Designed miniproteins, single chains, continued (2). Designs and how they scored, part 80

Each design is a single chain, and the fold is of that chain. pLDDT is the mean over its residues in the fold that is shown.

## One batch from the design tools (miniprotein)

Design m6771
Fold by ESMFold2-Fast:
Structure m6771 (fold): chain A 95 residues (1-95)
Amino acid sequence: SLSEALEKRIEAQDELLDKLTDPSSSKDEIVEAFKKFTEADVEYFSLILSKEKVDELKDIAESSVKRLEELGPDDRVGIFEIVQQYLLTRLGILS
């Protein structure tokens, strides 16, 4: 259901934010949490957005994951910037 997809998305977002704010989290853990978040995000929005907007969201999710994977293991600024760019672009798609 829409409510269950929303709960899954919120849960995945909370996990990602916890990993991002925990200094003990590795880049690989953040990448894994981000992948789960983007998957849940796409699943949720596929229920409420047009196919065109969902495809755009999938493209930015895939691009963001690839950029994140290319970063050095201690590039905290790069990790933060990529996640923030995804969130901001996602807001634009929702508008």
Scores: mean pLDDT 86

Design m6772
Fold by ESMFold2-Fast:
Formats: C-alpha cells, sequence, structure tokens
Structure m6772 (fold): chain A 55 residues (1-55)
C-alpha cells in the first residue's frame, strides 16, 4: 500500500502550494484521475472531512 502513502503526500503538497481553491481542486482532480483513486473517502479524508462517530 505504498501508493496510498505516495498519494497522501502528493495531496498534502498540492494543498500547501495551491494559490487558490480552484487550482487546488483542479490539481486534486488530475491526481485522482492519474491514480484511479476511489472517489469516496480517499479525497474526503485528504480534504479534511471529519470521521463519522463510532456506532
Amino acid sequence: MDENVKISQEVADILRNSPSQAARIEALEALRKKYKLPESYTLATHLGAPEPPPP
């Protein structure tokens, strides 16, 4: 699962260096398409979405 670590680091780098929200979204979309990421939780996690509370 080295790919997950690599993707997380790429996302963090994009978030740090993006000059605007639009540029950030565009870069993240390109990254997602390149790595064929699951659309659901992976990007939500990296964008800082809160985890659901335990049952």
Scores: mean pLDDT 61

Design m6773
Fold by ESMFold2-Fast:
Structure m6773 (fold): chain A 68 residues (1-68)
Amino acid sequence: VLEEVREFLDKLNVSESLKEKILRLLEKLGEEYAPELLAAVQLTKGDLTNADLASVLGVSRATVYRII
């Protein structure tokens, strides 16, 4: 599942930094968040801040910063 997410992000030309953040978040929070994160990446064309990631996942910004 994580390898499929990495491949999908590569096809979208997402930055390496954002790919690593997404993969770490999925590893720690669960792969069930993959559809929500991938939809957000596609909608924003990869223009996501750490605050945006927290909002998409429904977690605090502190939780995101702890993971990444």
Scores: mean pLDDT 78

Design m6774
Fold by ESMFold2-Fast:
Structure m6774 (fold): chain A 98 residues (1-98)
Amino acid sequence: KIIELIDGRNYDAAENLILTILQKDPNNAEAHAYLAYISALKGNYKSAESNFNTALKLGTPQQKADAHFIRSYINLILGNTAAAKKDFAEGIKELKKI
């Protein structure tokens, strides 16, 4: 559902759904990672950075890996190749803890 809204470029609806999840579970690492992704797609990079940092602090190793991979993808789209490579490596490192 969240991915369907993002794919449809319905970012405000996706953001509202994520915020509803966070109202019930403020420490939901996956919700913070998706909120960061939406924020980046909307050009709100400071909000994106803050939410990725929250996801990386709260998540399981799998959720931290997922957050790093999503941020790597965003950095590739933005042309930040070095940052993307670093995030991809950190994601792999988190997977090795599983």
Scores: mean pLDDT 79

Design m6775
Fold by ESMFold2-Fast:
Structure m6775 (fold): chain A 141 residues (1-141)
Amino acid sequence: MPIKVFILVYSPSGALTEVARKVGERLSKEYGYDVTVRELPLTAEDIGEAAAADVIILMADLVDGEAPEVMVEELELLRSLSALKDKPMILVVAGRDVEKAKEVAERLKKEFGLSDYVVVKKPVNVEELTEKIVEAIESVS
């Protein structure tokens, strides 16, 4: 059966939303995954789709080397929901400084019990990010 992937993106500029859309298209076409892409904030219907997914991917940009507060609050919300608390979650962090992005991703993975994380340097290479996401999905599925 195809793996169901729910991609949740936080992108105030819309730039990472475009990246998430292209990644979702490649995951569907090249890997046969059943992919849903949604931007924050989530609706009740979106939460239902996330609960039906095999893996949840949260994508966020670092702002000046820091995690957006909205992203942290969303991780708290997702982990508080009984339908999602034990769901495999992969965090994707895009930043200009890869070492800072890795430190933030490792901290959030530990704090929220995430299954894995992926760090990519800006400007984001869609092909490279897609390959890293596939590796992470295969490690948690």
Scores: mean pLDDT 83

Design m6776
Fold by ESMFold2-Fast:
Structure m6776 (fold): chain A 113 residues (1-113)
Amino acid sequence: MLSRKEILEKALEEAEKYLDEFVKENPTPFVQEVKDIARELLKEVVEKNKDKSLDEILAGIQQAATKLLIYTHLLGEKYNIPEDELNRIIQKLQEAFQKAVDVIKEEYEKQKA
């Protein structure tokens, strides 16, 4: 059985793999900087919430996702990213965070069985 820390680290690894594919397809300084911020925010969730309840972990991920969206909009302005491209990137970031949520929920359900 995986520890809570190992579950969170697995979720982070899966989200990072998804973001790595996205950067590989869109190798721009903007996308790389957004990925670096996303990675740091997910690491912060792991560190702060490794010993907390599932609801607190999911709330932490939601807060990190909200913070990332704000930073992505600010960086989009800085790099003069077109609105259609910015919205596509935001969608991919939301998908990466959803991947992390899905891994956490799946592993927690396995521990209850």
Scores: mean pLDDT 78

Design m6777
Fold by ESMFold2-Fast:
Structure m6777 (fold): chain A 90 residues (1-90)
Amino acid sequence: SHKEVIDETKKKADELGEKAIKELEKLGASPKEIEEFVKKFLEKWQEMEDKLEKAIKNGASVEEIRELAEKELEKLEKFLKELIAEIKAK
């Protein structure tokens, strides 16, 4: 179902976020830097979820939502890597 794809996508996004937080902790990021990272991650996830929900409302199939979710997860992973690089640079 569409809901199962959204739930699975959220789980994968959460796993990417947890992996990124662990990497930041290993790099010596401060609690404040981790808090700002989490805030940006949650904002990016909300944009992604809204995009998926709009596609569902517009009649996208389960397969189309899976493809969109995969592309959005790739964008999220890139975004998180860029945020980690910014934090590490300072």
Scores: mean pLDDT 85

Design m6778
Fold by ESMFold2-Fast:
Structure m6778 (fold): chain A 64 residues (1-64)
Amino acid sequence: MPTSEQVVLDSVRNLLELGKEKKDVELLQQTLRLIDQVLPFMSPEYAKELEKLREEALKLLEEV
């Protein structure tokens, strides 16, 4: 069921995939800022998934 929280999660996943494919440091940094901005407003279940994506973004930034 597409909730607004699910849409945010899917958008973050798409941005991370694009940043990874292009090795775009600026896009990965922008994605991290987006995660940090939305995290306080997410339900605990979706916040947990966003934290995982945040860790993935940090790892990708170390590899680029």
Scores: mean pLDDT 79

Design m6779
Fold by ESMFold2-Fast:
Structure m6779 (fold): chain A 72 residues (1-72)
Amino acid sequence: SLKEEALELLKEALKLATDPEVKKNLEAAIESLKQGNYVAALSGLDEALKLETDPEVKELLEKAKELVMQLA
């Protein structure tokens, strides 16, 4: 499912992320997504994307955002 694919992308991003603020926003986005709160998940994703500088992590976040937007 789109939700399961987005969760896997976010978990992978969380493993690679080094910034504590990015990690906090990703953990919040994962929890919101698990609860079906897509608006809150998108908010957390957008905050993580603003703070993240690693292009590999940014790519995972952008892909996850695209999937979550389809669920919202």
Scores: mean pLDDT 87

Design m6780
Fold by ESMFold2-Fast:
Structure m6780 (fold): chain A 66 residues (1-66)
Amino acid sequence: GPVPEFTPEEEAALREVLRTVKEIMDQTADGDDAAKASLLREKAEQAEKEGRHTVADYLRRAADAF
């Protein structure tokens, strides 16, 4: 199919990103896209500092969706 095959590392990173997005969605007002994007970028910077580059990349992409 057109969906790319994920590695176990990428799948684990996606699960962590989805959890983080849910936490931010629960903590922010509906329609406050700027706050959602800002918090996601902050989490991406933290993941980058920890050497979790895949998680950081996915978090940045999630922020760009707002």
Scores: mean pLDDT 77

Design m6781
Fold by ESMFold2-Fast:
Formats: sequence, C-alpha cells, structure tokens
Structure m6781 (fold): chain A 89 residues (1-89)
Amino acid sequence: MEIEKKAEEIAKKVTEETMRSLTEPARLAAEGREDEALEVANRGIELLKENEMYDLIYGTGKGGEEMLEEVKEKTYENTYKRTKEELEK
C-alpha cells in the first residue's frame, strides 16, 4: 500500500544522506574544503543522534567499512519503523 512505499522511499533517502554525511567530510577536508566538510559532518552527527547511532560511531572511537555498513543498515531499519508508524497514524 501507499504508506509502505513512502516509508521505504524516506528510509532510503535518510540512509543515503546519513552515509554521505559520514563519508563526504573526509573527502572535502582532503580537498581543503574544511568549512563544507564541517557543515556536512554536523548534519551527519544530528542524523546519527536522531537514529540513536551516535554512541556506536563516537563511543567506541573506531571507524571502518564494517562500522559504516552497520550504521547504514540500522539507520534504514530505525527510519523505516519510525516513518511507517507516523504515516499509519
């Protein structure tokens, strides 16, 4: 039904935005675009807090592809559940 499709689209977009915010700052900083890197990083931090992923990334102090894949999966699941619940009301 329409609600489920919308929840999937929103979850996908939020997940893509979150992953971009986590990966783009490093690239932008390497290019000398530090102000843009900071803006993207701050947005990523807010998205991680909204999806209860902040402690996973910053609490352990460890990064890597495995950690990014975990964040991607959990961000999608958490966003999908929240969005579906809101749209069903």
Scores: mean pLDDT 70

Design m6782
Fold by ESMFold2-Fast:
Structure m6782 (fold): chain A 98 residues (1-98)
Amino acid sequence: SLVSGRPPHAPDDDRKALFRELAREELRLLGYSEEEIEEILASSKKLGEVLAERIKAEAQEIDDVVIAAAESAIKMIEELFGPEAAEAVRKALEELLA
């Protein structure tokens, strides 16, 4: 089971730190300040809103390869930042593919 013999949060914290570093770089490229980036990364809802807007903005460049990579990223986002962020990203992709 998921709780058998593993520490509950240490691996998620390490992965969250790595993902936060990658997300900071993306948000910086979008023109956000370091303070805004910290606020966005601290909030599942805000992160989801920013990612959904980015997906819609890049609609012209989205293909099957990008979608497959995004599915992996969505699962990571859900685990580290919560389901609201993951759902917003997934919904944006589904709407663009419809």
Scores: mean pLDDT 67

Design m6783
Fold by ESMFold2-Fast:
Structure m6783 (fold): chain A 58 residues (1-58)
Amino acid sequence: STAERIARLRADLAATERAIAELEEELAKDPDNVVLYSALGILKAAAAFLREEIARLE
């Protein structure tokens, strides 16, 4: 159902936002780490995509 899909996307978004917060803390301790910077960019793009999909289904 659409409701089940929205719930799943919200769970994925919450997990992604938590991963972003954890990587931001790691990057603050190691600001020259280009791998962490790149990973953070990818996760932020994923979070934006999930927000768009949730908005489209609502």
Scores: mean pLDDT 88

Design m6784
Fold by ESMFold2-Fast:
Structure m6784 (fold): chain A 85 residues (1-85)
Amino acid sequence: MNTEEIRKAREELYEDIKNATSDDELLELVKRWVEERPYVLNLFVASELGAKAAQKLREAIENKDYETVAKILLEAVKQREERKA
């Protein structure tokens, strides 16, 4: 996968999580991303929150703890929004 594909996937993830209208919608989106493109989640979290957060994300994915995955992604989105605002 080239750099441009990864960049687009990270932007898509950010917009999906940011635009979720309910906790149920967020959890459904998280499950879909984990099933289809888990490496994008790892790259996004590592870039926004660092390596330790990315390790916690991977552990939560392995344990099927989608609520914890969602919380970590929301923190990453918030950090990016604060930086872009």
Scores: mean pLDDT 81

Design m6785
Fold by ESMFold2-Fast:
Structure m6785 (fold): chain A 94 residues (1-94)
Amino acid sequence: SSDKEAALAALEELRAKVAELANEEVRRQLLGIIDEAIERVKAAKTKEELLEVLEEFAGRVEQVIRSTPLSEADLQLVVDGGRALAAVRRELEA
């Protein structure tokens, strides 16, 4: 489905940015969360399931960045990488 393809593309864009993080521990944690989200998106059968996966994903990412002080440069990579995914979520909620 086009929704799943858009979500997968957005997650891969975020993954590429997260792979550049200087904080090795946060990079490892976020890459694991992203890889799990990619598999869950692939398994999703409905728009509602896809939204649930993306909402749970956003919550897990927020928990990591809230719990660990990141440099401004690392925070910017996460923000930049997350833009496409935020747009996909907004379109799914419309």
Scores: mean pLDDT 87

Design m6786
Fold by ESMFold2-Fast:
Structure m6786 (fold): chain A 82 residues (1-82)
Amino acid sequence: GKVQEARFGDVVITGDTGKGTVTIKVGDEVFEVSGDLSNPENAKKLNEAALKVIDYLDSQGKPTLGTAAALLAIGLALEAGL
């Protein structure tokens, strides 16, 4: 499968189409989310991870990076679920 990684400071987002997952690392927290967003539990996990990314990068004075990272995480999750 296709593996893509993007880094936004200490935030690392990895999409893996072979596993059908996106992995989001924020500080010491790691979120592994299935790309099947039709499942409410997966959508909830992705929302929680996206909010933590936004809050973390906002705390670093980089809210635009937080938005970009969150959007990429959602995009990679959708790609992994296809």
Scores: mean pLDDT 82

Design m6787
Fold by ESMFold2-Fast:
Structure m6787 (fold): chain A 71 residues (1-71)
Amino acid sequence: SLVEEAEKLAREAIRLMEEAKKEKDPIRYTGLMLRAMGLAIEAKFLVEEAEKRGEDTSKARELLEKAGIKL
């Protein structure tokens, strides 16, 4: 479902952000953060579409908030 895909993308975004926190190289840090941001934005669009279809997005919204994304 859209909500399950959104949750997977949000979890991967959080994982990449945690990886970035350990990175000392500014270029590698930036690359990890850009990838995380892209996944989080994709997850946000999937959440919005799932909500239009009446799906429960509570978990996906919670994960995106942990990733620093405002919905």
Scores: mean pLDDT 84

Design m6788
Fold by ESMFold2-Fast:
Structure m6788 (fold): chain A 85 residues (1-85)
Amino acid sequence: MEEVGERVLAAIRSVPGVLDARVVQLSPTRLLATAVAPTKEQAEKALRAGEAAAREAGGTVLDRGIAYNPDTKQYEGVLLIEVPA
């Protein structure tokens, strides 16, 4: 669990232009990864990096999304990841 989360977080943070990145454990087998970026393209790149890292570490990407937050004027990306028990 911890290694998958660490790899996903590192991968997202490695993408140029990402302003913030977080990984939160929702359950013993589920992680929520988030990325904040000033453009949709940067948010997409961050999520793709996180998805690749999750799969390489043996996790499964269950869902993904990107939304524009008009209050912050930033794009917020999310990944829901399942990790082996």
Scores: mean pLDDT 84

Design m6789
Fold by ESMFold2-Fast:
Structure m6789 (fold): chain A 93 residues (1-93)
Amino acid sequence: MPKLVEALRAHQKALGEVSDETIERLLPLAKKIYEDLKKTDPSLTDDEIASLAASLALDQDYLKELERRKKRAQQLLEERKRQIKRLRLERQQ
């Protein structure tokens, strides 16, 4: 997928940093978005789809990291809730 690699590299360069590691990590996601967009809107050119897929992959990667952090915070809250419930039972004895 040379066009997707070029699009990802161009978007990263516009943000001031170029990382081959980030391109390799985002390439599978960008490819999935590219294939989905090509099926949904056949009026778009391959270059337009590649640019959009690269941009959306960068945005989705950031959102997925935020969701992962939220799930971790939720697990810590559930553990604390179990500790409070246990302490409450001990005080009734």
Scores: mean pLDDT 70

Design m6790
Fold by ESMFold2-Fast:
Structure m6790 (fold): chain A 75 residues (1-75)
Amino acid sequence: MDTTPQQSSDRVRDSIDNNNQRGINVVIAAAQGVRDRIPQVRDISDQLIDHIRNGDSQGAGDRWQQMQVQVDRYS
């Protein structure tokens, strides 16, 4: 299924805003997995996890979108 970075980012924000722990855990696991494979996204991944922990849904969504763009660029 083709999911755009924007659609994926919207789902990240919705998970945080609705306190969807399953969705949040999936996002954190994805960010951690990506940082291990693509060192160039490590800083973005760490910032994403920090935004999630702080309940900043907008910041988390923005960082998720940036991470997806870099993954596409370096993969």
Scores: mean pLDDT 77

Design m6791
Fold by ESMFold2-Fast:
Structure m6791 (fold): chain A 93 residues (1-93)
Amino acid sequence: MMSKEELLREITTALVLAILAVAKLTADPESKKVLDETADKITEYVEKKHDFEGAIKVLEEAKKKLLELGDEESAEALELAKKLIEKTKKEIE
């Protein structure tokens, strides 16, 4: 059976990726590219590196880029994703 920490990482990654996928449905091509690159980096930092602080920084940088593109809706989705990672980090640490 998976450890509680591994299970929380997998669930958090799945939820974050789902949030990003929903945001992509209404996003412009430029925002979609930022969201896709963010999804890849989140998977790398959470699942491979086990670096929640790195994942949070990825989401903060992506949110800044989306706000510069005028995509406030996708930026709000990234804020929600960030809060989920912060909550998981607190539960594991």
Scores: mean pLDDT 83

Design m6792
Fold by ESMFold2-Fast:
Structure m6792 (fold): chain A 90 residues (1-90)
Amino acid sequence: KEAIKEALEKLEKFLEENRDKLSEESIELLELAIKILKKAIEAKTVLELEEYLALVAMLRGIAKLMGDEETARKLDEAVEALREAIKAME
């Protein structure tokens, strides 16, 4: 689960450093992703991690639709961290 912790730290740092430059909607997506990753660190089953992956992937899709490529890229990093965690539990 270290990959999820690293992704969480990167999202928190990105949000802190860029809050004044981000739209309110992008901030909301990042805050939701941070909340999901905190829950994912405590996840006990592959199914829980798969559910969290689906949720973060949806947030990434919304960011892409909004044209916020940087936020979408950061959310994609979180999706990959969740995939790594799922693979490690197999």
Scores: mean pLDDT 84

Design m6793
Fold by ESMFold2-Fast:
Structure m6793 (fold): chain A 85 residues (1-85)
Amino acid sequence: SETFEFDDGSTLTINDDGTAELTDPKNPELNGTYKVREENGQLIGYDPENPQTKSFAVELLDENTAKLTYRTAEGELITVNGKRV
């Protein structure tokens, strides 16, 4: 498993079983366990009950850094930088 901390205080853990756990203290409605798939060079987190959804996207820039993009409940797209811990 790999854990990343993002500049907004969000944490993403990518598990070896094809799941990821997201915790966002500013957007707690996003907290949960997601399935992940690869799509166009990104890892897409999706609800296993709704596989057409894109709850977040993560771009692994190198072994220690990532970008996380997600949509808030207000419909705003947020992109934050993070590092492996």
Scores: mean pLDDT 81

Design m6794
Fold by ESMFold2-Fast:
Structure m6794 (fold): chain A 61 residues (1-61)
Amino acid sequence: MEEDREDLAAGARALLEAAKKSTNPKTRMSRIIAAMVLAGAAGDEELLKEARELGKQFDSE
């Protein structure tokens, strides 16, 4: 069961890395939102916080 949560967290991290490399604002934000959903499902509070902070950075640009 914990393996599933780690897989979700890994997916969230991959989406955040893809978002950082995306030049399209809409695609970037969609990936950040998806990463937040996966991080929340994984119960990874630190990763969820990282995703939210990244979203704030891009929203302020």
Scores: mean pLDDT 78

Design m6795
Fold by ESMFold2-Fast:
Structure m6795 (fold): chain A 97 residues (1-97)
Amino acid sequence: MKIEVELELEKLPDGSTKGTITFTGISADTKAELSVGKDKGFAALSDGARAGAYGVDSAEVEVEPGKAVVTFTSKGVLKAAAAQAPTAELKVLYGKP
């Protein structure tokens, strides 16, 4: 099955920004690894899909059979969010108004 990637940016009423990256068509056995630096978040899936963002204050990943959701949150503006899967083109969103 082809891996599909969807990226969404949501600006919250408190001025924070939430970036959501959804992978579908992944293996039911897919594992996720999440790392967060002071200004950077990165998630890697065992099937080769990956997501990253700049301006990150917190990150989480939820994995279920065939689907993974990576969420990056910034208390201000999420500067950039990008995702790539082995069978999909690179997708990039910028946290610009």
Scores: mean pLDDT 73

Design m6796
Fold by ESMFold2-Fast:
Structure m6796 (fold): chain A 89 residues (1-89)
Amino acid sequence: SAAEEAKAKIPEVIEEARKLKNESLIEAIEKGAPLSEVALALHAHIAGLEPTAEAYLEALEKKMEEAGASEEEKEEVFKELEELKKALD
């Protein structure tokens, strides 16, 4: 499944997030990085890397709105992030 594939990529995303930090992730969102990649990077940061989840979630929501995502689509993405977060802990 997509979730299993995402989980398999988490170690790589965690290493990348550790190097890039918050500023690079936000820049990637602003430059139109795929939401799936942003979700994985966000999840890696939420899992215990700097910076805080609050700033990332705000940036992700703004990016989804700019992409024309519906409220239902945003809820699905956030649900997937919560499921991945639970799987990491």
Scores: mean pLDDT 59

Design m6797
Fold by ESMFold2-Fast:
Structure m6797 (fold): chain A 72 residues (1-72)
Amino acid sequence: MEAPATEEAQLAKARELLARSSSTLEDIRAGLATDAASLEFLAYLKAFDKDGDGTISAGELLAVLDKLAAGE
């Protein structure tokens, strides 16, 4: 089973991708991020959708973004 440390490692990777993007978390939340790095970041966040519905919900996306902002 995946350990909690795996999620933290995934969040660290997401922070790295976000840092390489010129877009802010607010831009991503507002759907204004169109940079390749921002799109790669969003695609990476879809890996957190373990229910397999094909998309991450707005609530789940905001929760991940809040973790990224709080963890900095």
Scores: mean pLDDT 62

Design m6798
Fold by ESMFold2-Fast:
Structure m6798 (fold): chain A 61 residues (1-61)
Amino acid sequence: MEVKISAVGTGPTPEEALAAAREKALAAARERGLQVVDIREGVLPPVGDTAVGEATLTARA
């Protein structure tokens, strides 16, 4: 069974926002005892001076 886990991160730079999103998604996968098989990342439109990123994991038991 495969599950998709998405998380949004924010930071002062796009790189930091993507890192925050990735960390949140990976933490959720670990909490659920799932193995990550794919990671997709994307930069979202910024909110003012704050960068926003999204990470989507494909994970399975």
Scores: mean pLDDT 83

Design m6799
Fold by ESMFold2-Fast:
Structure m6799 (fold): chain A 59 residues (1-59)
Amino acid sequence: MEIPKELEEKIRKAIEEYGVSGITEKVLQDIAKELGISVHTVRLAATVVISEYNLEKLS
């Protein structure tokens, strides 16, 4: 899945600010509102980005 760079960057910033466990539905909704995209798209992208972030920490 190819995630828009701006969406990926906003999710990574949220992870840095709140941690993975802090990525709540409210945070995802705020990102969706800022980018003018579906919350469903943001949730899917967040799942991928969080997976990559966890993999990077293990590598």
Scores: mean pLDDT 78

Design m6800
Fold by ESMFold2-Fast:
Structure m6800 (fold): chain A 55 residues (1-55)
Amino acid sequence: SADEVRERAERLIKEKPPQEAIDEIFEMKSAATDPEEIQVLGEAALRAAELAKKE
């Protein structure tokens, strides 16, 4: 579900370096077929990228 995908993406952002989190989120997005899950993953990738820029 979109909520499960969101939780997993947030864990990646918290547990991994920003670039590794972004890479894994894009891998999840390439495997996703649900438009809602794809949107959530896109938002998470953007968030991770913004956090990386501020460092």
Scores: mean pLDDT 79

Design m6801
Fold by ESMFold2-Fast:
Structure m6801 (fold): chain A 90 residues (1-90)
Amino acid sequence: MRKKLEEFAKKVEEEMLPEWKKLAEEAKSMPREERLEKYIEIVTKAVEKLLGKEFGEKVGEIYREAYENGMEVEEVEERLLELLKEYEEK
């Protein structure tokens, strides 16, 4: 359900917001690839803090694959939803 993903996204945003703002300020002259790597690291750490290391690593992999393969936002959302479903089925 999309509402579940939306709630999760808000929690991740709250955890990553301070580091994300710092990245936005420092990354003005940073190459796009480096900025993306920093973003993935921040997101991964936020998810790890909220849901645990294994889940954080999986989310980081999804974002990295999305960038490398040019995945659409909807495909990324579907993969994230599947991971959330696995977490809930514990």
Scores: mean pLDDT 71

Design m6802
Fold by ESMFold2-Fast:
Structure m6802 (fold): chain A 63 residues (1-63)
Amino acid sequence: MDEAAELVLELLRQGDGNGALYVAMGYHMQGLADAYEALEKARERAEREGDRRAVELADSLLG
């Protein structure tokens, strides 16, 4: 998983939705990653790990 998606996932695991969005947008603004793609990859990883709260938080940011 790329660095942006990994950092987003870590913040989602901590319940920090604002931090996750800030990191995703920061990488997007610098041209290093797509914010939506980073959030989607983090969501997919959280779903595979069974972290329902992280998935629900990611869905709230993507919706």
Scores: mean pLDDT 82

Design m6803
Fold by ESMFold2-Fast:
Structure m6803 (fold): chain A 81 residues (1-81)
Amino acid sequence: SSKVEELRELVAETALLLAKAKNISPAEAAEEVLKRVAERVGISVETLRNILEEKEEASEELLERIRKAIEEVKAEIEAEM
């Protein structure tokens, strides 16, 4: 869905910021972002990955919680730069 595509783009954007801030690979940064987002939402990293890959369906409420968690993680990374 377009909403899930937007969430994937937000994760990628946030991962690039973290990679730059910590001087780590984009792949390592992406895993760290997924971990932080999953912890905030209260789901496993695997569940979050499956939702983003459209292997699992998520409610609109859960997708909105994921979006807000990504935005909060991005804001924290920007504040720590």
Scores: mean pLDDT 86

Design m6804
Fold by ESMFold2-Fast:
Structure m6804 (fold): chain A 73 residues (1-73)
Amino acid sequence: SELAEVEAELEALFARVLELMKSATPAQQAAVQQQLAAMVARMATLDDYLEQLRVARRTAAEIVAALEAGLAA
């Protein structure tokens, strides 16, 4: 189902965020925490669980892309 697929993708993306955070600078870690707080606030405005997961998946993917780009520079 789409729900199970999005949940699996989210688990993989957040696992990747946690690994990248081990190598992140304090400034990068603070930026990630701010993005996660904004994500949680956005999800709290939604009553559909699948829509909440789509917001989380998009945010996690953006965090991974930003951290990987920053670490490769």
Scores: mean pLDDT 84

Design m6805
Fold by ESMFold2-Fast:
Structure m6805 (fold): chain A 84 residues (1-84)
Amino acid sequence: MVSSASASGDDVEEIARQLAEQLGIPFEAALEAVEEAAKEALARSPDGNGSGSGRAETPDGVLEVEAEVKDGKLVSARATLTRR
């Protein structure tokens, strides 16, 4: 089973909270994946526009997050939970 969620905002913690609530997973797992994705997006985007990915393990499966940055700021993230 695959579950998906998305959130918009410029705050990593707020996006992580929304994704955790939508997917029914621990906030800490969502935060880890969103922080990793946002950090990669900023590192890979010398012009401040791009995306990055992050992963975290949850009790229910693997969480994968893709975060988007525009003008050097986080704007959104999309999460996919792949259940084992």
Scores: mean pLDDT 82

